# Designs tried in a protein design run: designed miniproteins, single chains, continued (2). Part 50

Each design is a single chain, and the fold is of that chain. pLDDT is the mean over its residues in the fold that is shown.

## One batch from the design tools (miniprotein)

Design m5721
Fold by ESMFold2-Fast:
Structure m5721 (fold): chain A 87 residues (1-87)
Amino acid sequence: SKKEEILKEFEEKLKELEEKVDSLSKEEALKEVTKIMLWAGKKAVEAKLSQEELEELAKEMNEKIKEFIKKYFPDMPEEEWIKLEEL
């Protein structure tokens, strides 16, 4: 499915970020995560996903990002990275 394809590419981009995360500042890592999220959102709109598919994709992406932040930036409050998505 188009949703599965976008999620797979999202996971590949996040994995690439994980490989270099040790060389990034917290701010730089958050900017990279935000870029990946914006990319995925654009692809989902272009793919004309249903509202339900968009919500499922967003939940799955948010879960992966939450795991990433907890693993590499455990002291960061969730409110900080969520606000960066609005930029």
Scores: mean pLDDT 77

Design m5722
Fold by ESMFold2-Fast:
Structure m5722 (fold): chain A 58 residues (1-58)
Amino acid sequence: GIIEAGKEIGKLVKELEAQGKSEEEIIKETNRLAEKKLGISAKNLDELENKIVRKLLE
């Protein structure tokens, strides 16, 4: 599920950070994992849009 995939992605981020990977590599790897597990890239876009809209309304 989404929560389980999120935990795995979070773990991957921490591991890549500990290995000294660049921010660019971390973003690419985590996005690929999220897309493969859930097709989540579109949902990330929707959540980003919602955050931007909410910030504009504040």
Scores: mean pLDDT 67

Design m5723
Fold by ESMFold2-Fast:
Structure m5723 (fold): chain A 69 residues (1-69)
Amino acid sequence: SEIEKRERLEEEIFEGVRLIVDGVAALLARKGVPQKEIDEWVARVMKLLEESRERWEKEREEELRKLEE
């Protein structure tokens, strides 16, 4: 179903973004960017990711509710 495909895509995106963020953080550290600045950037990106996850969860819940009816 489209809902199952969307759930899988959401999971893949969240996992992918986490791996990318970790990789970028490592690259920034290697380039001599201060750890505090890296941590602040990671926190901002993870906050945006969490807000997107919550939004998508709400949309998915609404679609599931309509299927139950």
Scores: mean pLDDT 80

Design m5724
Fold by ESMFold2-Fast:
Structure m5724 (fold): chain A 98 residues (1-98)
Amino acid sequence: MIEELIKKAEEVIKQLLSTLSEEEKKAIGEPTVKEAEDLIKNKKYSKEELAKKLAETIKQAEKLLKEAPNESSPEKVELTRQLYVLSSALVWKLEEEK
């Protein structure tokens, strides 16, 4: 279910954030809202497409956490950003269906 997928994304994001600096965390937060809007408005991804992309990104993030559990990297920053963007877009899609 999509809600379980969002919950899993939150868990993985928390693990990724524990390996990032304060500067890296700030950089992720600010661009995420605009990128989430782009996925919905310009690329017109469906709820199912967003869920699929989020699930795939979670798997990539889990692999990276397993291979480098304590190290920060540009790949971790990018995956954290993508997880925020995709989960935010998916939450907004769910709110539209209420």
Scores: mean pLDDT 76

Design m5725
Fold by ESMFold2-Fast:
Structure m5725 (fold): chain A 80 residues (1-80)
Amino acid sequence: SLEAVRAALQALAERLAEKGYTPDSEVTDEEIDEVLAAVRAAGATPEQIEKARKMIEELKKQGKVTLNDVLAAALQAAAE
């Protein structure tokens, strides 16, 4: 469910905050993969995961990707 995805993303954000990340921290493919793995585990479909990946790739073309950008893209894709 969308609520399960939201809860999983919040839990991941809290875990990353313990490592010193903020919503505005630039993230790498490693953190992006952690976000996508978390939403997959929360029940996101393969199509929702692919949509999230495409949204994140579009953000990468703009030169920077923040933690908040990736979390928002993953949640938006799961809401479809």
Scores: mean pLDDT 83

Design m5726
Fold by ESMFold2-Fast:
Structure m5726 (fold): chain A 110 residues (1-110)
Amino acid sequence: MDASRAASSARSRKEAEEEFEKAEELYKKGDLEGASIHAAGALISAYSLSQSTGEEGRKELDKLAERLRELLPEEVFQKALDMFRKMKEVSQYTADALRRIGDEVDRELA
């Protein structure tokens, strides 16, 4: 087992839970904007975990999204989900670009 991979996954899980807790605190204080931003942050951290852990990480992302939907009003949750989708598109584009660069380097070194 790769200790470095385990540490990275643990960090992403911790960041997702920390952002979830911040979203809950801000929602309880009436800061709906802050709650939506931190909810989006929780979702993107869980999404990053899903990219490294595959199916298991995707299940964790789905569970986190359900927890946020139960915690937040629909309007706040939808705003967080829209922010997350935008962040996900940027993250996916960056990952795809890095993969293409890696493929080019591997082809050059072969």
Scores: mean pLDDT 73

Design m5727
Fold by ESMFold2-Fast:
Structure m5727 (fold): chain A 81 residues (1-81)
Amino acid sequence: SLTNTILGLLKLGDPDVVKAVGKFLLNLPEEKLKELLPVVVPVLQQLASFHENAEVSQAAAETLKALGEKYPQLVEQAEKA
């Protein structure tokens, strides 16, 4: 599934991959994001807060910021899930 693919990519711990996932998410239709964000946002929050590689944490934080700026209600709902 798309969800499992994205989660697998984020688990690689590669900052360039996290950035690429962020760009991909920002280009998805809102309907697809509604399904993905409740699963992906918690993982991005974990990476931003707890990843060993500072570049991965920064990439995850930047992705969350960009998603929150474009889709504030969807990100807020995903953070509460």
Scores: mean pLDDT 83

Design m5728
Fold by ESMFold2-Fast:
Structure m5728 (fold): chain A 59 residues (1-59)
Amino acid sequence: SSKLKDEIKKLDKEYDDLSKKAADAAHSGDWDTFSSLLGKMKDIKKKKDELKKKLSEVS
């Protein structure tokens, strides 16, 4: 459905934004922020994988 595709796109954008912040934190030596952002990215990836699975089941 279009809603599932829109949700996946939203998660892709959130992942990209977090990835940029994580790279910046690593460059500045802010390892606490870096670790926190990696955790959020892992959660987004899991949710995106579940949505992709649902999309494949309805297609």
Scores: mean pLDDT 83

Design m5729
Fold by ESMFold2-Fast:
Structure m5729 (fold): chain A 110 residues (1-110)
Amino acid sequence: AEELAKKAIEAALEGKDEEAMELLKKLIEEGKFEEAARAVVEAVVKYLKENLEELGENAPEFAKYAYKAVVSEDEEERKEYLEKALELAIEAFKKLHEEMEKAKEEEEKK
């Protein structure tokens, strides 16, 4: 599980979006939402620290909180933003998993 999360982070940072998405999909299918969420938040935080770019308005809500954490100079505020980013990512991946399972059940009914 941790190896899949690390590979997902590395693939995302190398711009291998398809590989990163496949690895995240495997974590989500296995119900490892915390590992998937942590991998994505860590990748976004690392990217923002190295590039210092502002996220567009269309960025996911968790990514916006990750950005706020990176630019925050207050340690407590940084921790609160990172925790919020992680919570939002976990919720998003739980919903995605439910949609994927429902899609599988719909196909089996044909």
Scores: mean pLDDT 70

Design m5730
Fold by ESMFold2-Fast:
Structure m5730 (fold): chain A 55 residues (1-55)
Amino acid sequence: SQAVQLQVQIDMLLIAKSTIQYLTSKGAVPQDEADRELAQLDAQIQQLQQQLDSL
């Protein structure tokens, strides 16, 4: 169903956020680059969550 597909996409983006945070904590990604990436992921999550909540 569309709801399941949206939830899976949200979960994948949350995993991506956790990965970026982990890599930043290890010095593999600069904090400023991580902050920009996380902001983009948060915007995508918010958009998908809004779509899911409208179902």
Scores: mean pLDDT 89

Design m5731
Fold by ESMFold2-Fast:
Structure m5731 (fold): chain A 64 residues (1-64)
Amino acid sequence: DMDKKIQEIIDASVAKGEKYKLSADQTGLYIGVELVRAFAGKMSVEEVQKIAEEVKKKLEEKKK
């Protein structure tokens, strides 16, 4: 299940971002890199950017 793997990468990347005190922007970029590495050839750059932006928005919501 691709959605499950995407969520696992998001969760791991968010946890790493918290450990290293990354901003929502930096965490989103890190998620993008990890998604490209995991789904090379299966996911477009546009899809990766969309996922990273959605996670960034959710991280910013949690800070409010």
Scores: mean pLDDT 76

Design m5732
Fold by ESMFold2-Fast:
Structure m5732 (fold): chain A 80 residues (1-80)
Amino acid sequence: GPLIGSTKDNKKLAESVRKVILQAYAAKGRTLSANEREILELAVEKIKTSNDEEAGRILLLMMEAIRRGEAPEVFRERLE
């Protein structure tokens, strides 16, 4: 049954995100750049200790950062 409060544990979602992104790139015959990989790992790590709302926001920020070719340092600052 549902428990009260916001859960700050999304480790399973974090692992699923890493898997899905890597598989999507592999399916296209593409490899993540060094910057894209670092952005993915920063997002995954943050999601592990986030609730569902926070995890959704982190995913959106990650996708925008990758789309823009953003530096990992800039993305890290935006996660705060």
Scores: mean pLDDT 79

Design m5733
Fold by ESMFold2-Fast:
Structure m5733 (fold): chain A 61 residues (1-61)
Amino acid sequence: SSSTQQQSLQATLQLAQQQNQQNLLAGKKPKKITDQSLQQLREQNKQNDADSLALNNKVGE
C-alpha cells in the first residue's frame, strides 16, 4: 500500500478538525467525522483541487 494514501487521509482529518474548531468559534455546531465521511470528503477535496487548478491557471493569464 502507498503511504501517499495514508498521508492524504490524515491531512483531510486534520483539516476537518480545524474547520470544526472554526465552526465552534463562530457559534456553529461541529460536524461528526466518520470513516465514510472522510472518504467522501477526500473525493470532494480531489474535485476541488482539480477545479482550483483550472481556475488558478486561468487567473494567471
Scores: mean pLDDT 65

Design m5734
Fold by ESMFold2-Fast:
Structure m5734 (fold): chain A 62 residues (1-62)
Amino acid sequence: SAEEQAEIEALLSPEEKALVERRKAILDQHKAGRPLTPEERTVVLEAELAIQRAKKEVAARG
């Protein structure tokens, strides 16, 4: 939900927010038909781990 997304964003550090934005840009480039590089794949994974961590923290807060 939009509320859950706002809580997740609030739990992300500035560095994690930058990773999430880079992930979005990388996936937009992939949609344009460009394959992911190993470095870009690492950024996507790191961003997804940060999002999952924040989601678990939101769930734990009730």
Scores: mean pLDDT 79

Design m5735
Fold by ESMFold2-Fast:
Structure m5735 (fold): chain A 67 residues (1-67)
Amino acid sequence: PLVTVEVNPEYAGEVVQVLSRHGGRLLRVEGNTLVFEIPAENLEGLDEDLEKATGGKGGRYEVKPLP
């Protein structure tokens, strides 16, 4: 599925590292929004890891299924 993450620019590097650890491939950057493709089996714990990496300041994230 696609994972879209709106991030505070100060935490963008930490967010990229977390998503990469979950097998995420960065597809594009749209301003403060990062778009990744992540295998469904690697989504477990992603929310917790993003919260810890940003101290709860990472902004909003959304998971969209592939068509």
Scores: mean pLDDT 70

Design m5736
Fold by ESMFold2-Fast:
Structure m5736 (fold): chain A 87 residues (1-87)
Amino acid sequence: MVDEEEVNEALLDMMTSVLRGMSPEEQAETVRESASSKNVETQVLILRAAGRTGDPRLIPTLEEIYETSKDERVKEAAREAIERIRA
């Protein structure tokens, strides 16, 4: 059982740092690869981290995940990431 806010913040900071070390093309590939897995927790974490990078080149990949995913949590994470990048 996870105490969500503290662990999620630390994991998001770590994943955001990892993604920022990648090229935008590598970031998009990582996001797509994660979204193809059945692990919803990993998909949501990476989508939130992608939103924090603020790179508009990720928007098409995030929109694809939003359109193709059947999981409501994944769709919401993708939508929020798009909104963060556009803000």
Scores: mean pLDDT 75

Design m5737
Fold by ESMFold2-Fast:
Structure m5737 (fold): chain A 104 residues (1-104)
Amino acid sequence: YEEIIEKIKNLKDEEIEKLLKRLLEEEEKAIKEGLPPEEMEERLVELILDFLVEKGIITEEEAKKLLEGVKNVRNDPENASEEDKEAAKVIQTILKKIAELLEK
């Protein structure tokens, strides 16, 4: 996962801006559909993972494992495996890149 994290950190501001726009559009759509917060959160995480696949940072198989890991940490953080915690760290890294862009 360190290689994935490094690739995320090297994403250009233009790429993060495109991701942010997609996330905002998907959140608005989910709100209009009346999705519960939990399902909305899962949809946004899936969108982030799809973006990383499109950029060649992860494979579709890795995206599925990362989604499972994030769900495991959310549902039972104390019993989550080290692999699940590393998956959460990948998502946290991209969220930090988005936050840094928004503070500019």
Scores: mean pLDDT 79

Design m5738
Fold by ESMFold2-Fast:
Structure m5738 (fold): chain A 109 residues (1-109)
Amino acid sequence: MLEEEERLIKEKVPKAKEEYEKLKEELLKEGVDEEKAEEEAKKKAMIKTARELLPEVIRFVKEEVRKGVITLQEAIDELRKLLEKAEEEFKPVYEELIERLEKEKEELE
């Protein structure tokens, strides 16, 4: 469990850095101030990486449900609490994860 999580983080973190550098360069070319470009690029790279990790997060939640550690509804309820506390830029990532898990729940009837 922890080893699989560490593997996914290590694989996706280098891609996040690469995306950050690319987005920062694009914003600088558009005439955005360096400090603002760095902040916006960091947020966008984090959001993109989180979205790319959604299938792995869904698989992890489904495995925990299969093991009887948590119900799918409990996972959705916890994510809704996290959504309420999340920064505005990150809310769409939580909303997408919740929507995907709700569709999985409908398929399980």
Scores: mean pLDDT 73

Design m5739
Fold by ESMFold2-Fast:
Structure m5739 (fold): chain A 66 residues (1-66)
Amino acid sequence: VSVEELVAEARRRVSDPEQRAGLVLQIREASRATPEQLRERLEELRDSDDPLLRLLAGLIQQLLAS
């Protein structure tokens, strides 16, 4: 899965412009991170009940699986 595909998915799922911009920024930062840094970030996000943070976790998991 490409970074552009993950950004497109975020834009499709998040209607709020501010939340969308933040999510896109997080995806782009994740694309520049090492696999170790991504796993650490996922561990932080795993315990969140925030729907936006759960969506971010799912997108990071897809990036790691690529």
Scores: mean pLDDT 79

Design m5740
Fold by ESMFold2-Fast:
Structure m5740 (fold): chain A 100 residues (1-100)
Amino acid sequence: LPEIDWEAPPLLILPKFFTNLTLLLVRKDIEGVKRLLEELLEHASPSYRPVVEMTAAALGIEVPSLPAHVNEEAKVMAEMLKPFEEELAPLIARLRELIA
C-alpha cells in the first residue's frame, strides 16, 4: 500500500488514507485495517477530525455531525463488516470517543 506522510496537510492525506482503507476492506485484511486505524489514532488532532469522522462512517459507526444519508450508508457497511465486529471493537470504541 502507498505510504502515508502524516506530517502532510489533511487534504493530501485524506485520499491516500481512504484508498488504503478501501483496498484493505475489499481484501478483508483486518490486521491491515487495524494497523492503518492505529496510525490514524496516533496522529489524530482537531485538524484530522474530518478524516476520523469519515473513517467512523465507513466502518458503520453513526456520526452525529455527518448528514443523515451518510449514516444510512454506514448501516450497510456495518452489515458487511459484521463478521469482523469483535476484531475491530477496540478501534471502533476509540473512534467513537474521538467523534463524541
Scores: mean pLDDT 72

Design m5741
Fold by ESMFold2-Fast:
Structure m5741 (fold): chain A 61 residues (1-61)
Amino acid sequence: MRVEVSGEGGAKTVTITDEEGEEVLDVELSPEQARAAERFLREHPDAGAAELAAALRAIAA
């Protein structure tokens, strides 16, 4: 699984790619949501691509 973060000026785009190279998630996050996502990643380093995508979708909602 690979997590890519891009964007400047507060808003960020997070893209998650699974172990087979398939894009599982592509979301735009506010600065506040991006910090929440970073905390989730730090606390759940063993989370699979599907679990991580579900969590980030909830944060982005």
Scores: mean pLDDT 76

Design m5742
Fold by ESMFold2-Fast:
Structure m5742 (fold): chain A 93 residues (1-93)
Amino acid sequence: MEEELAERKKKIAELQSEIEKNKDDPDTVRKLEDELFELSLPNEEALKRYQEIVEKRKKEFDEWMKQKAEELGIELPKDVEGIAELYRKIDEK
C-alpha cells in the first residue's frame, strides 16, 4: 500500500529528527526508537515478501492435500469432516 508507505517514510524522518533533539533524555529516545522501529518494519519489499510467503504457504497446503488424498485414494477434503478423515487415513499408515 503505497500511501501508507509514503506516510510512514515521512513519520520516520520526523522521529529521527526528534531523537536527535532529545539525545539527553534516554527514556524519550527509547520510546521514539521503538516507534521508529515499528514504522520502519513494513517497507515495500517487506510487504511484498509477506504476501508472497502467505500465497506460497496456501499453495503448498493445497498441493499437499491433493497429493495426500490421491496417495490414500480418497476424495479431496471439502469440509472439516473430510479433513479429519484425511488425517485419520494418514495416521493409519
Scores: mean pLDDT 68

Design m5743
Fold by ESMFold2-Fast:
Structure m5743 (fold): chain A 88 residues (1-88)
Amino acid sequence: SMLKKFEELDEEFRKKAVELAKEMGMPEEIIKALEKGGYATGTVWAAVVLSLIKRKAEKEGREPDEEEQKLIELAEKVIELDNELEKK
């Protein structure tokens, strides 16, 4: 069923995304947000973060700062994880 498939994807996403965030040394608030939000919330978060940070930096004629760079890196890794899970 679609529900079982989603539950399996959500579990894999939570495990891998939380591991990635921990490996990157992300703040506890970000780690907990990924853990609680799961697959659907995590992927939407990643798309929004990439779009908003890159757009803001472009509009202001600057490069992303160190904290924004870490958020971009995490968001890109979350999108890569989503693409990996979709191939299963």
Scores: mean pLDDT 74

Design m5744
Fold by ESMFold2-Fast:
Structure m5744 (fold): chain A 68 residues (1-68)
Amino acid sequence: MKMTLEQTKQQIKQLYLEAFRALVEDGDPEKAEQLMQQAFQLKQQNDIPLSTYQQVLVDASRQLLAEL
C-alpha cells in the first residue's frame, strides 16, 4: 500500500520525534538509530525527495527546540 505524500511526511516526523525522545528521555541511542533508519526507509519506499525529507526533519527539530 502506497501512502500519500502527506501521510508519509507525518510518519517520518513521528518517527523522528520518537527517536528524539528515545535519545533524550530514555538515553537509548540504539533505539533512536533504529527509528531514524525506519524513517529513511519510509522515505526511500515512498520515493520522497531528499530535500522534502530534510525539510520534514528541520520542521520537527524546530518544533522540539520551541518546546525546550
Scores: mean pLDDT 80

Design m5745
Fold by ESMFold2-Fast:
Structure m5745 (fold): chain A 70 residues (1-70)
Amino acid sequence: KDQQVQQVLQDGKQRFQQAKSVDEIKLEAIKTANDVLDVLKDSSQDQQIQALQQVADITGQAIAQLRQQQ
C-alpha cells in the first residue's frame, strides 16, 4: 500500500515537471490527490492526511520552480 502511494506520487511529480503553467500543476495535483485517496480509501484518516500533505508538498515545490522561471 505504501509502495502504491509512492508510485502515485512519483507519477504525479513527473506530470508536474511536464506542466507549463501553475494552472496545469493544480489540475495534475487534483488528479494525484484523487489517485492517492483511491489507494488509501480503506486506510485511517491520519494516513490519508499524511499522503495528501505529501501531494501538497510536491505541488508547492513544482509551483515555486515555475514561478522562479518567470
Scores: mean pLDDT 80

Design m5746
Fold by ESMFold2-Fast:
Structure m5746 (fold): chain A 86 residues (1-86)
Amino acid sequence: MPDPDSVEWKLGEAEKKAVSALMASDFYTAARYYVEAARLADEAGLTEQARSFIDTARVLADQAEKNGDTEGAEEVRREIEEYLRE
């Protein structure tokens, strides 16, 4: 049973929330959860998964902007830049 305090459990919950937001066409919320999943994946040593999550977050930020959420897209892009700065 995964411990709720484990990085692996937190990663699974972030992915689950991202997918749920994506199914609801909430691209801003989905992108933010994928950035969180990337941070958790890097903490777990899953560098390739982290990279994939960030690439997905970028695509979803672009989709949010196309749907008129320019401010949300800019917020997600700042979070990605903060992640990459490490």
Scores: mean pLDDT 83

Design m5747
Fold by ESMFold2-Fast:
Structure m5747 (fold): chain A 63 residues (1-63)
Amino acid sequence: SEEEKKKRKEALKKVLKKNNKEDFPEGLIDNLVKNNASDEDFKTLLEKLGIDYNEFIKELKEL
């Protein structure tokens, strides 16, 4: 749903900011959320950036 996509985008932006990745391209964030990237795809991306996937899940639950 649109609300779920918005929450995922906001959670991802918060996690990126906390890990000093504020310069991560917003267009790439939008593309990931729009294309319903799997949880595995999100986990792989975050791990490549040195970010714990569990931190993303925590931010998502707090929204």
Scores: mean pLDDT 72

Design m5748
Fold by ESMFold2-Fast:
Structure m5748 (fold): chain A 97 residues (1-97)
Amino acid sequence: NAEVDKIIDDVNDIVKKMNKFKDMSPEEQEELLENIKKLALQVKEVLEQAKRDNDWLTQVRATAISSELYVIARKIVKFKPEFKEKGEEIINMIKSM
């Protein structure tokens, strides 16, 4: 599934950026958080479509990606309390999947 493969690539790019999160400017940190939110929305849409199509493999892959985004969002909230509101929004979105 080309859509899931693209999402995995985008998540891997975020993971690489997370290694430098503490050294990022506030603008770069906000942009990263916005990109995480956009990916969480895309994963939710892919998972909902895969459930309708009974596409078990895509459901497993989307669930794995959502779990990774959940861990990332939780780490950001713990490290930067000022992002708690947006981070919790992302976490709650993932929990609703």
Scores: mean pLDDT 83

Design m5749
Fold by ESMFold2-Fast:
Structure m5749 (fold): chain A 99 residues (1-99)
Amino acid sequence: MSENELLEAQIQAMSQGIVISTPEDAKNFLDQQNQINKDLTDQLNNGSSQSTENQQLLDQINQLTSDARARAPTLDEDEQKKLAEEYRKKVNELIEQIK
């Protein structure tokens, strides 16, 4: 989207050791992440019983992403980095539960 998308992408990229400095690059990065999540959600939502638990995990990942996006603009740079680290850790925990 814009400034918020750039900030969210920077938060995610920082936890991966990547630096994003342009809004266009940030948008593309987030779009790819979101596309993967949407594809997985759509596949799981097609009516597989084993996918029900995975659907809940993906929902939690989406909530964490939204929370980080909302909170990041209200924090200092140092706190934003801490938020990115915690966000990545929690998302990673949920991803591991998917498999």
Scores: mean pLDDT 63

Design m5750
Fold by ESMFold2-Fast:
Structure m5750 (fold): chain A 102 residues (1-102)
Amino acid sequence: LTPEEEERRRQLLAHADALEAAIEAGLAAARESLEAARAMAEGIRAIADGAAAVDPERAEEIRELAERTVELIVRAAEDPAAEEEARRAGEELVALIREAAA
């Protein structure tokens, strides 16, 4: 890998790890309150936007999956049945970014 490709890979992997942690924190927040879930949603969007900036070719898909994940996390605060869908959407988002890093 060139130094630029290696740096891009490191940035994508760092964003994927941060997203994985933020999604788990968002699911935990949803179990506490709707307000906590909404606060974590902003953090998840910010990290996803960072990953989208590093990979412009997948930026739209990253943002779309991030919005779906966030909507499901917020919904899980009022409907626990949405938690599994939120987890699956989050796993798909993290996997997409990790694949972009490969």
Scores: mean pLDDT 86

Design m5751
Fold by ESMFold2-Fast:
Structure m5751 (fold): chain A 84 residues (1-84)
Amino acid sequence: SLKEEIRKYIKELLRHIAKTLGLSDEQIDELLALFEKDPEAAYQRLLEMIEKSDLTPEEKERLKKAVDYILDLKRFLEGEEIKS
């Protein structure tokens, strides 16, 4: 139950970030699939998209922190210890 809620929360946060970056529903679904298959690759792709966006430096920093949080939650869910 708790693990299912965390997985759902991760997907909703990731979808929200992707929508903020202007991704289409198809691009969001592709990103979600990549995150399930290779979280590190999805993480790097998100950081690159944030850097290339026309967002303010403050907004980019907030999104980067949100992406870091999502990755930490994914690692926690997979049995990794959060060190931050």
Scores: mean pLDDT 79

Design m5752
Fold by ESMFold2-Fast:
Structure m5752 (fold): chain A 76 residues (1-76)
Amino acid sequence: SMLEEARRLGREAAREALKTGKPVTVTLVADSEEKANEMAIAAVEGAREAALELGPATITVKVEGNTATVTVEPSL
């Protein structure tokens, strides 16, 4: 499902950010603002799961129209 894919992308973004020490941004495009918000929540859940395993990260979410942007920054 799109929500499972969003969760996976958030998890992968957090893994990459924590491995490289560089911010990673995921852009999710939905067919509605409501769906964009649901996908953003799923991506944040995935990113938090990875952060619990790999170390602290700051997760920033921005939703504009049908586009959700989730940025994961590793905490030093």
Scores: mean pLDDT 86

Design m5753
Fold by ESMFold2-Fast:
Structure m5753 (fold): chain A 91 residues (1-91)
Amino acid sequence: VEAAAEELRKALASLGLSASDITEENVALAQKPEVQEMLKAGKSAAEIAEEINKTEPGRVTGRQVAAALLLVSTAKRHGVSTRELLEALHA
């Protein structure tokens, strides 16, 4: 999990994002089938945030969606749980 956390920290920094942009709630949101379908349809993180905010205004920023999606992708690539990766990232 340490290798995945280090990779994620570097990827976040390269995109101008930070570990503080990622919460357990936003990771759970990024894993929702509706969010994954929007991603498959070619929606950007900003567009996904806009769709979510139509139901819950101010729920997420495009930045938070981008960071959460990056964590989900990194966890899958390294074969670690999203929860373990998030805990390691904030440790």
Scores: mean pLDDT 77

Design m5754
Fold by ESMFold2-Fast:
Structure m5754 (fold): chain A 90 residues (1-90)
Amino acid sequence: EVEFAKGLTLAGLAAKAILDGDVDTAVRYFEELVKRGSKEQVRLGLRAIEKAGEKNPEAALTALERILPYVPEDLQPEVEAMIEKLREKL
């Protein structure tokens, strides 16, 4: 499924941008994922950003705060929990 593979690529690119400290690029890839992806692809992007946050918590925290308004309403509590977890690392 081409669309699923595209979502995985966007999630991976967002995670790589977080590892590189490039928050703007990570947010743009995630916005694209939200605009064109399924809820499960959005969840993949969130998990990828959270995982990258183990290595760069400041970049991941900033990215999650910036994307929070764009995520589906039912996923916002998950993003808020990720933000709280990352704040504990800073």
Scores: mean pLDDT 79

Design m5755
Fold by ESMFold2-Fast:
Structure m5755 (fold): chain A 78 residues (1-78)
Amino acid sequence: SLGDTLVTELNLRIRGAEAQGDLSTAADLRKAAATVRELFNKMEKGEISYDQALEELLAFADTLSPKAAAIVRELMEE
């Protein structure tokens, strides 16, 4: 699913950030991965639509550091 793909890509970016010593970006991306899991779990249960899940994830990205937010938006673009 798109959610599983996003979590996999976020985990790769988390490992990359940690390898570079960028622990703050890694921490923000972990928060994003948890949010992706939560939103897509709600979508699978029929509690929210796919479009609502994407809207809420974009809104959540805006609460992260600019670097982490940019990574989340890039991964959501495709």
Scores: mean pLDDT 84

